Designed miniproteins, single chains, continued (3). Designs and how they scored, part 9

Each design is a single chain, and the fold is of that chain. pLDDT is the mean over its residues in the fold that is shown.

## One batch from the design tools (miniprotein)

Design m8281
Fold by ESMFold2-Fast:
Structure m8281 (fold): chain A 100 residues (1-100)
Amino acid sequence: GAELAKQGGEEAVDGGNLAAREGSRKGDLEAASTGGVGAVAGGVGVTIAERTKNGKAGGSSARVGGKSAYEGGKLAGNEEGQKEGYQGYRLGKLGEEAGK
């Protein structure tokens, strides 16, 4: 559970940062903000999973971060950000479920 939560959080950070950078370059503040929220929530998920080994809590944060990164990537038109955000969502969800 915790390893999946960590991987999901890392994907959410990467996808969210790609979305935020592309949104900022295009002047799309909604895309930049949505991607940034995804990266922050993904990072929280990584921290929880690493420090507490709690896959449920870390996975929940990674799932939320990945979904936000995916949406930010869609708004920014960044396909890699969408892909990594969606992977973060899926892995975070698996970490959350395995932690139950």
Scores: mean pLDDT 87

Design m8282
Fold by ESMFold2-Fast:
Structure m8282 (fold): chain A 74 residues (1-74)
Amino acid sequence: AEFEEEEARLVAGLEAAMETYRDLLSPEQLRALADWEIREFREEARKQGWPEERIEAAVARMRAVADRRVAELA
């Protein structure tokens, strides 16, 4: 429950950030923003002792959001 709720919050946060910057950044810049957010999350989650499988599950969901949002602008 705790990890699933945190994953949902992280995905929603990325979705909101990409929507906020949609008109300000190019598709390439939005992808770079998403990649930076994912990298920062991985480092912090590992530092906090998250299981690797939970980190990768959250990353996969974040990447799916980034891919969808960038594709919508192409």
Scores: mean pLDDT 79

Design m8283
Fold by ESMFold2-Fast:
Structure m8283 (fold): chain A 55 residues (1-55)
Amino acid sequence: MELSEEQIEEVEREAARLVITEGLDGRTAMIRALQRLFGLSEEEAEAEYERLLTL
C-alpha cells in the first residue's frame, strides 16, 4: 500500500491523538491509526508502519 503525503499526515495526527487520549505508545498508536483509517488488519498495519519508518 502506498500512502500519499496527506494520508501519512492524517495517520500521524490520529496516532498523536491516540497517544494523548488513550496512553498508547507511538508504535501501537500508528498501527491502530492505520487500522482505523484504512481498514487494515494488524499484520497489514504493522507492515505499513515499518515501510513508513524507512522514509
Scores: mean pLDDT 79

Design m8284
Fold by ESMFold2-Fast:
Structure m8284 (fold): chain A 57 residues (1-57)
Amino acid sequence: MEKVKELFEKYQKELDEIEARYQERLAAGADPQTVLEEYRKEREKVLDKFIEELKKL
């Protein structure tokens, strides 16, 4: 069974969510450095999850 496409689509959707959250935080007046750091950490977590799921295939 080939789940790579499914996992990639899931990864992309999570990236969209992270980007929306990033924009919302900036609009709320959060410190740009803090917002960037959290944005990067969220993206790293999503990437790590994606890689872990790929390893289980």
Scores: mean pLDDT 80

Design m8285
Fold by ESMFold2-Fast:
Structure m8285 (fold): chain A 89 residues (1-89)
Amino acid sequence: PPVLELLVGGAELVAEGALSGDEEKIKEGIEKAKEVLKAGEENDSESLKEVAEEVIKLGEEALTSENREEIAERARELAREVEELVRAP
């Protein structure tokens, strides 16, 4: 579904931006996750809202935190979890 692909892309951008120090990528990842959060609210999907909120939180932490490598690892984990949901049999 497009919303899950958007969430994967958002999490990957947060991870890449955190590792490279690219604030623009982090902000783009946050924006994509915010779009997913809105879709989750409109469709009353608690799981989708929870994952989107976590991506937003990680992105905002990456903009302000010294632990960007740890944040990148968690964002990549979320991207893999969502990707598995898209591709699950």
Scores: mean pLDDT 79

Design m8286
Fold by ESMFold2-Fast:
Structure m8286 (fold): chain A 60 residues (1-60)
Amino acid sequence: MGDPKKMGEGATKLAQALGAEVAAQFAHKNGGASREAAEKAAIYGEQGDAEKAAEMVASG
């Protein structure tokens, strides 16, 4: 997996700029998170919570 902190930050920025679906695909395919963890990371990213997004990527 990539660095979960950087993946969470990237997912947060993508969710805010392009929406949660794009952020979830990024976390799943590039971050190595499960689909469920990637979707949760995208939801936290959309809320601006990069730390929680990183936790979801790391746990998946």
Scores: mean pLDDT 76

Design m8287
Fold by ESMFold2-Fast:
Structure m8287 (fold): chain A 72 residues (1-72)
Amino acid sequence: SKKEEFREIAERMIRRILAHFADLPPELREELERELRRAVEEILASEDDLEKALSLFHRRASELVARLLARA
């Protein structure tokens, strides 16, 4: 399904993001992972179009990363 496809793509993106931030304090890295996974579930609850869901996730991921880095 499109929702399963989105979940798989988002999971790969989350893993890549977390790998880039391996040197961050564990607490901040865990917070980022939790927030990214929450964003996936929120998008899955509200958006059925794969391209729109991916666009929304890219925007949310960028915002979450920027907010976290400002605190590091």
Scores: mean pLDDT 85

Design m8288
Fold by ESMFold2-Fast:
Formats: C-alpha cells, sequence, structure tokens
Structure m8288 (fold): chain A 91 residues (1-91)
C-alpha cells in the first residue's frame, strides 16, 4: 500500500509538471471526476455533511467519501486554472 501511494503522488506531480491534463484526470476515480463538475457551494455542502457524520463516528466508507471529495475539490481547482491559463503547472 505505501509504495502505491508514493507512486500515485509521484504520478500526480509529474502530470502537473508536464501540463498533462488528460493524464492527470486518468489518475482520479470516476466519482471524483463527476464531483469536480459540481459548483463550489455544492462541494462545500457535501464536505459539511461528511464532517458532521465523521464527528459522530469514523467509518472506512466515510473516509473513502472524504478522500474522493478532497480529490474532486483539488481537481476542480486544477481544471479552473487550466481553463483560464491553459496550464495546470504552478507559476
Amino acid sequence: MRAEWERREAALRERVRNNDLEGLKSLFSERALELSKLPAAELQKLAQQLDAQIQQQVTPELLEQAVELGEAMALRLALEKYAKEGSIAPP
């Protein structure tokens, strides 16, 4: 598991560095890609709902949903940057 997480992080950084938007998208789950299409306000509501549930009890399913939501928010920011600047690479 640790080696897989390290490879994923390295792949994400490489795709961002190379401005490879399609390669970056391929590293995310289908659910995260769909969530990234939602307005920021909807993503915030989902985050608040998940936080409330996690505060009551932590489960693997809720943690998976939190990871997917976090990925969707990060992807949304990258997609917005690409649409405005033609690049997802840092300045």
Scores: mean pLDDT 72

Design m8289
Fold by ESMFold2-Fast:
Structure m8289 (fold): chain A 113 residues (1-113)
Amino acid sequence: SIVEEAKKLLEEMKEKLLAAKTIEERLEILGKTMDELYKLLLKASEEERREIAKALVEMFRELSKELPKEEAGELIRAAIIYLDVKSLYADEKLKEILEELIEELEKLEEEVE
C-alpha cells in the first residue's frame, strides 16, 4: 500500500539521519526523502494522506529524542519550509492536508525548542 511504502521511506530516512555526521548530510537526506514522500502524497487518498502525515510527525518526534535539540529543530524547520513551498502548487484538498501537517510540525518544533 501507499501508506506502507511511506512508512518504509520514513523508517529508512530516520536510520540515515541518525547515521549521518553533519547537518548538511542530514538536510540532503531529508530533501530526497521528502521529494519521494510528496510523490506518494500526490497518489494517495485523503485517508492515506492523513496516515502518512501522522507517520511523518511521529518520525520527527522520535528523532527529537535521539538527536541534539538544535539539529532536530533544524530538520523540523527544513521539513516545514519544504511543505510550505509545496502547498503553493498543491490542489485545495492536498493543500489542506499540508497546512494541517505544518501546524503539527510547528507544535513539535516548540516542544524541542
Scores: mean pLDDT 88

Design m8290
Fold by ESMFold2-Fast:
Structure m8290 (fold): chain A 96 residues (1-96)
Amino acid sequence: VERLLALADELEEIAALATDPNLKAGLLSDARSLREMARLYEQGKLPVEDLIAGLERLVGELRQLAATTSGEVKARLLAAADRAAALVAELRAELA
């Protein structure tokens, strides 16, 4: 849960730095989705498989967004994607 909330906080910070309104809106939407996934997971209402699928979609989306930008925003988006991918790997290891 804490790692999902930390990712959401990071996406909100990246959104604050972004000048493109579509990128800003997308990142804020992703942060909201992460907070909702954290809430549902804490309540036992989100299966681990659905959490993994949601995070894998986020990784792809963040990498796609990073390709459309530059500088600090790009670097932070790639780092956030790597953190999400690491969490997916840890969750998959727990299922094995």
Scores: mean pLDDT 83

Design m8291
Fold by ESMFold2-Fast:
Structure m8291 (fold): chain A 80 residues (1-80)
Amino acid sequence: SLEELAEKIFEAAKDDLGLLASIVNSPNKEELLAEVERLSTKNLSKEEKEEIIKFIEGLSDEEIKQLKALLRKYIEKALE
């Protein structure tokens, strides 16, 4: 689900709020994928990262907007 995808991305990048902001502010799917590719293998296995990328590649523009909205909520909650 989009909620599970958003949670996985947030958990993988929660120690890098700058990367999370870059992901959320990506203007299109191609740039979003480029930012997600920057997720550290220290926080996420290669296999899990490949699964995240594959999931995002299959999303519509509207689903990408929903994913970004979910990530914004996680970031806001992490900032108090």
Scores: mean pLDDT 79

Design m8292
Fold by ESMFold2-Fast:
Formats: structure tokens, C-alpha cells, sequence
Structure m8292 (fold): chain A 97 residues (1-97)
């Protein structure tokens, strides 16, 4: 499962995770070069934030699946700037399902 590979890499190698997710989107969508460049930057920042916050691959999967207890903890304890980047990572990974 490509999603599982990207989830594991998001913590181990955010740059590689962003590259692989962008390649999956390039297979599914016809995007302009400008959109591809901006998407890569957003994905990279999002995965770097997931790694910075010490979110595990299992926790990231639970967030993608809508685990209410983990989402409650993030919403109540996260900085706004970190929260938006975690939401961004979860939403883009969800598009591959």
C-alpha cells in the first residue's frame, strides 16, 4: 500500500515522503509546474511538522481514520500553525485512499 509507505517515510524522511506523494498525484492529476512546486513545498512543511511533533506512523494512520481521542488531544494542545500543517498532511494522505 503506497499510503503506508508514505506514512512511514513521513517520520523517517519527510523529503522522500513529499516526493512520493507528489509522484502519486502526478499520476492521477494533470497539474501545472507551478502547482507541483507549491504542492511539494506544502507537503514537505507538513511532513516536517509531523516529524517535529513526534507523531508516530500508527498515530498518523489513526488521524487519517478519524480517531476522535487523538484529534481531541491535537485540537486542545497544538499551536495553531502546527495544527494546520498536521491537518494538511492528513487531508492529502486521505486523497490517496
Amino acid sequence: DKVEEIIKLAIEDPEKAAELLLEEFKKRYSMSEEVEEQLYKILLESFETVKKLKISPEELRKLIEGDEELWRWLLENSKPEDLILVVTAVNFLSLLK
Scores: mean pLDDT 87

Design m8293
Fold by ESMFold2-Fast:
Structure m8293 (fold): chain A 81 residues (1-81)
Amino acid sequence: SFEELKARALETLREDRALLEELLAKSTNPELQAVLEELIALAEEAIARIEAAESLEELEAVLRELQERVLALRPAIERAL
């Protein structure tokens, strides 16, 4: 159901955010820290938008936008690793 998909998406994003925050806390590389901060901000934005989502179409739109924005960060992620 939509509610099950929404709950799963929120659970996954909250877990991913927590992992990113832990990685940020342990990082000593300023370039990696900047990328992690941007990824955390994207996760927080996606969580808020998904929490407000009332339809599958809205949920899918948020997830698609998040995927595109993460893919746009690929060069920065690759340089930081």
Scores: mean pLDDT 88

Design m8294
Fold by ESMFold2-Fast:
Formats: C-alpha cells, sequence, structure tokens
Structure m8294 (fold): chain A 83 residues (1-83)
C-alpha cells in the first residue's frame, strides 16, 4: 500500500497510530512525505523510521523531487534460526 503523510505535526500521534496499523497488516509499505515544510518533513521522516524500527521493519528513505519516499519492508522472521 501507498500512504501520503500530508498532515500537520499537531496530528503526529493520530497519524502515527494509523501508520502503525497499516504496517502491522503489510510486509511492504511506501510512504510519501511532501517537503512543503522542511522541519515538518524531517519530523515525519523520523517518526516513520522510529515506528518502523519498533515494529521490526527496515526503512529506506530518499528524496524524489519535492517528496521524501520511504520504503518500509518487514524484516525476515528469525524465529527458525537454531542457536
Amino acid sequence: PHIVLDEPLSKLEEVAQRVREILERNDKVTIEIPVDDKEQAEAWTRAVEEIAVKLGYAARSKLVGDTIVIEVTKLPDLAIIND
């Protein structure tokens, strides 16, 4: 699925909850953050990366024009590794 984060930082907690729910249901998610406000875009990028790490996902971000594109991919299940 594809998500666009175009909301003010005042809604950070609401949007973070939605992002968590979407990540929990999907192995790969693309998140786009428009760079209309650099500070807001950086804060959103950090929030997405923190959520991804907390849920066991890898996040890769890159700037494409005026949009930050973050690919969030579920890390492999290591439960089958024999110690």
Scores: mean pLDDT 73

Design m8295
Fold by ESMFold2-Fast:
Structure m8295 (fold): chain A 118 residues (1-118)
Amino acid sequence: MQPLASEPVELDLGELPAGKYTVKVTAENLGPNDLLVAVQVLVDGELIAGFQLRVKAGETASAEKEIELPRPGKLKAVVRAWGEGDEPATVRVKIEVLDEDGNVLASGEVTVEARPVP
């Protein structure tokens, strides 16, 4: 089967103070192919959390991880998708950063297309 891959897409999640946070990733696969979705969360360019979600065509998957910032820092997420198929497949990825009380302090959403690799 033809491999599918996306370009990496960066999301700026802004600057957060020192503290403990929960990062929640939700991936909605719009089809037509099953996808592996990877999300890397970086603070000032350093990887602090990684997610890998297997999302079947037409399904939604989510995952959460706790992170701790010892200092204020700028958060970015990098999103990639891979799969197999003869047609492009699209996934909508939402990233939320929650405080200890469950308040959303930062969020970003991106649509990523995995295309047949030449």
Scores: mean pLDDT 87

Design m8296
Fold by ESMFold2-Fast:
Structure m8296 (fold): chain A 56 residues (1-56)
Amino acid sequence: SMELERRLRELEERRRALSEEQQQAILNGDIDRAVALSEEIAAIQREIERIKAQLA
């Protein structure tokens, strides 16, 4: 559905933005923030996989 496709794009964009933030946190030595961002990225990845399965 177009709604799932739009949601997938939004989640992929969000994951990309968080991945950039995580790289910045790593470069700054902010380990706690890097870990928190990693957990959020993992949650978004699980949602992306769920939507992809629904679209397949």
Scores: mean pLDDT 88

Design m8297
Fold by ESMFold2-Fast:
Structure m8297 (fold): chain A 64 residues (1-64)
Amino acid sequence: MLLYRFGAYFTRNKFSEKDRKSLEKILDKLKENPNISLSEFKEMLNNSSLSKSLKKDILKYINS
């Protein structure tokens, strides 16, 4: 389940305040739509203000 995996990633890692706020917005959207596809999640991530490196790390975590 994508929401559970992303939630675990969010709680286990430390982020800057800016990145944390962006990640919280993504987490809230996943809570609103728990059946969101991986492709929709990737689109949300790409449209976020997160750094390119952090986006890559999240995608690696979700795909593992």
Scores: mean pLDDT 76

Design m8298
Fold by ESMFold2-Fast:
Structure m8298 (fold): chain A 89 residues (1-89)
Amino acid sequence: DLKKKVLELIEKAEELLEKTELDPETRERIKRMLENIRKIVENSDDPLVLEGLYEALRLIIRAIEEGKSLDEIRDERLDELARQAEEQR
């Protein structure tokens, strides 16, 4: 069940954010991206969409674990998710 795996990765990413020291701007960007991913998961059962979100979450988790800025991760899907989160304000 891809949807369940994506939701589990969101929970893991949120837990890592609480335990990892990150600058406030990076932390807020990741939080907004995770909120966007959750909204997409709740409104989609498309396996292709869910696979894309799963891969994006793996990259986000890696960035948190490595203490990297999101700017160091060049991924079009992550960039789109970050843009959508900004536009929803």
Scores: mean pLDDT 73

Design m8299
Fold by ESMFold2-Fast:
Structure m8299 (fold): chain A 82 residues (1-82)
Amino acid sequence: KGPEFEKKYKQLIEDLRSGKASLDDPEVFEKVVEMLVEWHEVTGLSLETVLDIARLALRRVLTPEKFKELEEAVKRKLEERK
């Protein structure tokens, strides 16, 4: 469970931080949405906490507009799973 999550998304986080991947790529954006949803479900952290951690971790590469899109997409995905 944890090892699968870490292995799948470790490369994505590294690529985002290094600028090798961009949130302007719809495929990358969707993978980040899925990562945040799984992080919330696996850890039991509140959605607000997960989103705040993501905002701080990616603050240098994430525009306010893109963060708002990400937040809305994550909330929508969670509503679909409820």
Scores: mean pLDDT 75

Design m8300
Fold by ESMFold2-Fast:
Structure m8300 (fold): chain A 77 residues (1-77)
Amino acid sequence: MEEEIINKIMEETQKRILQIAFDRRLSPEEKRQRIEEVIEESKKKLLELGVSEKDAEEVARKMREAADNLLASVEAA
């Protein structure tokens, strides 16, 4: 049950990051700000569900790395 909720949060976070990265109405700076907010919200939700600080931080770190790579690719295209 906990795993299903965690997977849902991760999936929803990834979808939001993709939507923000490809939103042509947002500046690069606005995209970075909104993505960081989404990642922080997801980390807080994971902690509230009893995920350890270590595991929540690992998830957040991986999401930031993926988002940085995605934004670099979108900006280069």
Scores: mean pLDDT 79

Design m8301
Fold by ESMFold2-Fast:
Structure m8301 (fold): chain A 58 residues (1-58)
Amino acid sequence: SLLDQLKALLDEATKLGQQLMAAYRAGDQAKYDALAKQLFAKNKEIAALRQQIAAAQA
């Protein structure tokens, strides 16, 4: 379902956020930049899926 897909994307974003903070604390700028880009892409997917869910409930 769309809700199951949303839950999966939110879990992935949470894991990416944890890795991003670990890279920041380690001072690994290259890894931080790569993870930040991945997290940005995941947040865009989440936003699009939330819009689809809202439309399906109308």
Scores: mean pLDDT 86

Design m8302
Fold by ESMFold2-Fast:
Structure m8302 (fold): chain A 82 residues (1-82)
Amino acid sequence: SYSADEILAEAARRLSTPEAIVKALGVKEMEKGDSGSARILGHNVTVLVVSGKIDATSAENAELLLAVSIDGETKTLRIPIK
């Protein structure tokens, strides 16, 4: 079985672009305060938008800040938007 640290590290690898995030969460867009879940290594992780927004069609030049959580552990991801 995978540890929370292993699952969060894999989440950071997979949730590295706005397109990958919206695909993994099954949504079209997310804004600050929105949350969803993604399935990583057979486990559900919670993804919260701390700042910025995601949509695969956006041209906004801002860093996206996400909090990804599993089993009481949280990892913050900074995703550059081009």
Scores: mean pLDDT 79

Design m8303
Fold by ESMFold2-Fast:
Structure m8303 (fold): chain A 67 residues (1-67)
Amino acid sequence: VEELRLFILDLVEKGLLTEEQASEIGKLVQDVIQGKLSVEELREKMLELGVPEEAVDEIAKLLEEIV
């Protein structure tokens, strides 16, 4: 979980994500961990937020290793 948070923070520092996008992703990740949202729904919502496809894929893979 913390490794995923650090990865998202690194993307914000590199200018690939905004702080708003990182905050929304954090909420979506929590919902997936709690079983309220699927990884597929997480991908769709991240793309709607304007997150790059490559970042969406890496975040989803990291999350699949956790859940």
Scores: mean pLDDT 79

Design m8304
Fold by ESMFold2-Fast:
Structure m8304 (fold): chain A 62 residues (1-62)
Amino acid sequence: SDEELRQQRNQLNLQIQEALANKDLERARALVEQLIETMNASEKEKEEAKRLLAAEEELVKS
């Protein structure tokens, strides 16, 4: 259902934020890939999501 999908995405977003806060970049990347799989989005939107994650990973490393 749409509600179940929304809850799944919310959980993935929280887990991604937690992984990034803990500087667990490998886990964060895996979770983002799972999030992208739940998106009925264009390739452009998926690429944008990946770029945003890469930018945040650089901030965590700094």
Scores: mean pLDDT 75

Design m8305
Fold by ESMFold2-Fast:
Structure m8305 (fold): chain A 72 residues (1-72)
Amino acid sequence: MTPAEQAASRVLRALLETPGVTEAEIRVDPEKRTIHVRVRAESQESADRAKERILAAAPPDFTVEVEVEVLP
């Protein structure tokens, strides 16, 4: 696996371990060292936990951009 794929795998694992996450999309830009994560959560609390876990799982040489949608 490339370093970018390893970074995406860590972020995906963090999302799978977060209760209340219903949908997740991960996009990696290895040239810009950016990981873009889009998450749909059941509540603001679940969204906040997902964001914290994503940022904690991200490698220090990558920028993480997180977009969170809370379902109505």
Scores: mean pLDDT 77

Design m8306
Fold by ESMFold2-Fast:
Structure m8306 (fold): chain A 68 residues (1-68)
Amino acid sequence: MPSLLELVAAARAAGASREEILALVGEHLVTEHGLARDEADALRAYFLANPDEFDAVVDQWLAQLAAQ
């Protein structure tokens, strides 16, 4: 199973939207890490309201993946 960082990197490379990447992240956190659905929804709502924060987090994840 690819890591969350690898899934996000692949989605960005495929041209996925912020909405699609957030949906993917939320599902991964719920299914693989046991995050509650309401917590995933709150996280998604936060990043949709704060797109600059989302872009910064994704860029940080891509940098972390590149450093592996």
Scores: mean pLDDT 75

Design m8307
Fold by ESMFold2-Fast:
Structure m8307 (fold): chain A 69 residues (1-69)
Amino acid sequence: SLEEELRELIERLEEELKRLEEQLKKNPDDAALRKKVEHLRRTIEGARRALESGDEVVIRAAVKELKEL
Protein backbone atom coordinates (compact mmCIF):
# COMPACT_ATOMS: atom_id res chain seq x y z
CA SER A 1 0.00 0.00 0.00
CA LEU A 2 1.02 3.65 -0.32
CA GLU A 3 1.04 3.96 3.48
CA GLU A 4 3.47 1.01 3.76
CA GLU A 5 5.64 2.48 0.96
CA LEU A 6 5.72 5.87 2.74
CA ARG A 7 6.59 4.20 6.09
CA GLU A 8 9.50 2.35 4.43
CA LEU A 9 10.77 5.59 2.86
CA ILE A 10 10.53 7.40 6.23
CA GLU A 11 12.50 4.59 7.94
CA ARG A 12 15.28 4.86 5.32
CA LEU A 13 15.43 8.64 5.77
CA GLU A 14 15.58 8.27 9.58
CA GLU A 15 18.54 5.86 9.20
CA GLU A 16 20.30 8.39 6.92
CA LEU A 17 19.56 11.18 9.45
CA LYS A 18 21.21 9.14 12.24
CA ARG A 19 24.33 8.68 10.08
CA LEU A 20 24.51 12.40 9.26
CA GLU A 21 23.94 13.39 12.92
CA GLU A 22 26.85 11.15 13.97
CA GLN A 23 29.04 12.83 11.31
CA LEU A 24 27.92 16.26 12.56
CA LYS A 25 28.90 15.30 16.15
CA LYS A 26 32.45 14.66 14.85
CA ASN A 27 32.44 17.83 12.69
CA PRO A 28 30.17 20.37 14.50
CA ASP A 29 31.54 23.30 12.41
CA ASP A 30 30.55 21.70 9.07
CA ALA A 31 27.93 24.20 7.82
CA ALA A 32 27.08 22.13 4.72
CA LEU A 33 26.48 19.02 6.83
CA ARG A 34 24.33 21.04 9.28
CA LYS A 35 22.15 22.27 6.40
CA LYS A 36 21.82 18.69 5.13
CA VAL A 37 20.69 17.49 8.58
CA GLU A 38 18.19 20.39 8.90
CA HIS A 39 16.77 19.71 5.41
CA LEU A 40 16.43 15.97 6.10
CA ARG A 41 14.69 16.61 9.45
CA ARG A 42 12.13 18.87 7.74
CA THR A 43 11.61 16.29 4.97
CA ILE A 44 10.94 13.54 7.55
CA GLU A 45 8.54 15.80 9.50
CA GLY A 46 6.56 16.57 6.33
CA ALA A 47 6.42 12.90 5.36
CA ARG A 48 5.21 11.89 8.85
CA ARG A 49 2.46 14.53 8.71
CA ALA A 50 1.38 13.21 5.30
CA LEU A 51 1.20 9.67 6.73
CA GLU A 52 -0.77 10.84 9.81
CA SER A 53 -3.28 12.71 7.58
CA GLY A 54 -4.65 9.41 6.20
CA ASP A 55 -5.34 11.28 2.93
CA GLU A 56 -4.42 9.09 -0.06
CA VAL A 57 -3.75 12.13 -2.30
CA VAL A 58 -1.41 13.68 0.31
CA ILE A 59 0.34 10.33 0.94
CA ARG A 60 0.77 9.72 -2.82
CA ALA A 61 2.29 13.20 -3.24
CA ALA A 62 4.69 12.57 -0.33
CA VAL A 63 5.81 9.22 -1.82
CA LYS A 64 6.49 10.97 -5.15
CA GLU A 65 8.50 13.75 -3.43
CA LEU A 66 10.64 11.27 -1.47
CA LYS A 67 11.36 9.15 -4.58
CA GLU A 68 12.79 12.28 -6.24
CA LEU A 69 15.40 12.58 -3.45
Scores: mean pLDDT 86

Design m8308
Fold by ESMFold2-Fast:
Parts: structure tokens; C-alpha cells; sequence
Structure m8308 (fold): chain A 58 residues (1-58)
């Protein structure tokens, strides 16, 4: 849903700001089926708590 798409966009934006390969991150995110999986991938990549990422859309 909307949460999953918004999390992907935020993750890609933050990765770009930090000089992380956005194409690699996007490929991982494209395989994610749930907002929780998206938050986990972004959290691992950026060092952010996945629960904090999910809380942005509560």
C-alpha cells in the first residue's frame, strides 16, 4: 500500500544523500512484499530502527 511506497522513496532519498548505491538498494526493495520488509531493508542499509521508520506513517 501507500506506506510501502513512501518508505521506499524515503529510503532511496536517504541512501542518495549518503552516497549509497541507490540501484542496489532499489533492487532489494523491489523484492520486498510488505512495509515491514521494506523498513527492515532500509534500516539495515542506513542504520535506522525499522520500527522508527514504520512509526513515521502511523
Amino acid sequence: GIKKTALKELGLLEAKKKGIDVDELKAKLDKAKTAEEVADIIGETLGIDPEELLALFK
Scores: mean pLDDT 78

Design m8309
Fold by ESMFold2-Fast:
Structure m8309 (fold): chain A 59 residues (1-59)
Amino acid sequence: APRTAVALAPVPETSPDVLALREGETVTILEEVDDEWVLAQDAAGRTGLVPKSALRILS
């Protein structure tokens, strides 16, 4: 099963490649891009980069 994570803090729209998130929003991790960033998808199907430090892995 794909990994699920929750946002620990708001993730702002700092660039078009970043997936903006609200605190407590749940995402699916699609790929680990590097040590600092994951490619994630939200419940609406939007995809973008999220800093790993802003996420708690749930599964």
Scores: mean pLDDT 81

Design m8310
Fold by ESMFold2-Fast:
Structure m8310 (fold): chain A 71 residues (1-71)
Amino acid sequence: SEKVARLIGYILRAEAYVLEGDLEGAAATLEEAIEEFADDPELKAELLRKLSEVYRKMGDEEKAAEYEAKA
């Protein structure tokens, strides 16, 4: 499935950025994925939760709470 392949690609890229310590790169990748999957409420919610976790790792508690509330 093209949709599944693209989703996996975004998740793996974001995870790679986290492992490298590039939390800004991880956040940008997840924001791009959220925009692409904006019409899928369930996938969007999961991506928003992942983005919230990344902002929490950055120490941005305000953005983390905002994205968690949107999920």
Scores: mean pLDDT 85

Design m8311
Fold by ESMFold2-Fast:
Structure m8311 (fold): chain A 82 residues (1-82)
Amino acid sequence: SEAEAIVRETMEELARLQREFAEALAAGDLEAAIAALERMRELLEEALARLRALPEPDERFIAALEQAIEEARRAAEELRAA
């Protein structure tokens, strides 16, 4: 389905950004770590908009993405406060 394709593409890109985030944290590069979290949030927000635009939106995927967006936002705020 289109919803499954959007989620799959998003998860593949998210995995790349999660690796960049982990590498930045390991290096002590907080600016790079925050930038990776912001890119993850933007990716998830774009995926959410694409899912909502479908004729039959998958509420399950929408809820999961909304939660992931909030988690990424919270993590970025915590790192900025450090």
Scores: mean pLDDT 84

Design m8312
Fold by ESMFold2-Fast:
Structure m8312 (fold): chain A 89 residues (1-89)
Amino acid sequence: METLREVLDLLLQAIKAVAQNAPDSEVLALIDKAIALVSKLTSPVAKKVAALLREAKAAVEAGDRDSALALLIEAAQLVSEEIQKLEAE
């Protein structure tokens, strides 16, 4: 539970950083932290999120910020949906 909320916070920070033209180093650091946290989780959703974050990292490194933003938004949506599902009894 707490790990997913931390991942969501990091993803929202990364989305904001990309949208505000923050340095690639800042965006990459946020993505790397999110990957490290998600990699501790064993769910299929966590594996999909980790894959999207690795693709987003590659997009940032390639200078493709539009693709990076889209991938980060998709990852954040999946994390948000999983949190909502786990908060439902």
Scores: mean pLDDT 84

Design m8313
Fold by ESMFold2-Fast:
Structure m8313 (fold): chain A 67 residues (1-67)
Amino acid sequence: SSIDEILEKIDAGDGEAALELTRKYASESQLDLSLAVTEKMVQGAKEGKSSAVQSGLALRLVADSIE
């Protein structure tokens, strides 16, 4: 899934590639994709399972989805 691929880039320490991949999937898909990914990252953060990188990506996804 697109989420798994993005997480793989984060695990590799490549937040920039993860962000670009997220934008690619958002541009090729509906707004719902960006919202779903953002919601999952926000939920993880609330449960104390999110890193600063994941939080940054969630904010970027929100910005990209609302433009």
Scores: mean pLDDT 57

Design m8314
Fold by ESMFold2-Fast:
Structure m8314 (fold): chain A 66 residues (1-66)
Amino acid sequence: MVEELEERLRKLIAELREASATQDPATRVAFSEEKGPEIVKVTRELQEALGLTPHELGLRVQELIR
């Protein structure tokens, strides 16, 4: 389960980085509206599953995407 959440979060962050690289504000807004809630949900589920503080969660996310 945790590994599945980490993989989902990694994919969502990669998509977020790709969307953020666009110069089209509409594309960025559409991504935030469509995927924002999913990113928040997966991040919260991962934090709960691992028992992490917000600071520790940030470090874990950095590990997953590097």
Scores: mean pLDDT 74

Design m8315
Fold by ESMFold2-Fast:
Structure m8315 (fold): chain A 85 residues (1-85)
Amino acid sequence: SLVEEAEKLMEELINNENPEIRQKLAELLRELEPSLTPGAQASARKMAELLETKSVKEVLKALIEERAKRQGKPELAKKHLEELE
């Protein structure tokens, strides 16, 4: 599924900064946007814009936060971000 592909690309980008993966993830999120709920649409749009315009550090922070939220454990993002500092 496209959602599973997006999650896989997100993990790949968290582990290794790659401009091609970053672009592919942004494009996939844009493609998924019309099929999502209104709340998820806003999140996907913001993530795609972040991937297109922001620094590696800002993108990594946002991806870690989104991953933790999708896993239902937003507190895990705080621990992971503290370990990266």
Scores: mean pLDDT 72

Design m8316
Fold by ESMFold2-Fast:
Structure m8316 (fold): chain A 66 residues (1-66)
Amino acid sequence: SLVEEGERYLKEGREEEAIRKYLEALKQDPTNVAALSNILKLRPELGKDLSLEEALKYLVELAEKL
């Protein structure tokens, strides 16, 4: 799965590639809590005092920058 691909990139220290895989998983299934949780582990500030909707907004903007 895309989440597993992202986890493999994280194991290698390739955070940017991991985030791209997690974002692609969210594009295919916006309710993919595993993908969202993994992104928030790398970018905890995105989940700090924020709703899931706000976190998703920031993730979309990050995807556009990657």
Scores: mean pLDDT 73

Design m8317
Fold by ESMFold2-Fast:
Structure m8317 (fold): chain A 83 residues (1-83)
Amino acid sequence: SMEDVIRQLEELIERLRRGELTPQQAIDRLMAIMNQIEDKELILQAIGTILRVIGYLFDGDEEGALEVALEGAEELLEKLKSM
């Protein structure tokens, strides 16, 4: 459900802010959340966030990867709450 997706994004954001996740764990959670979304634009936004996280990891920037995951999750949550 949309409410369940919102709750999962809020939990992801909180754990990212607490520094409790690796970039790979953030990617895994974003993919699991994305698989529950039916809106094509929101799916593409989630994919974009995942690709940016991977890009930072490819550059060896784990801190940047986590910051991008947090920003993308927050943007996705705002869009879901406005629907």
Scores: mean pLDDT 88

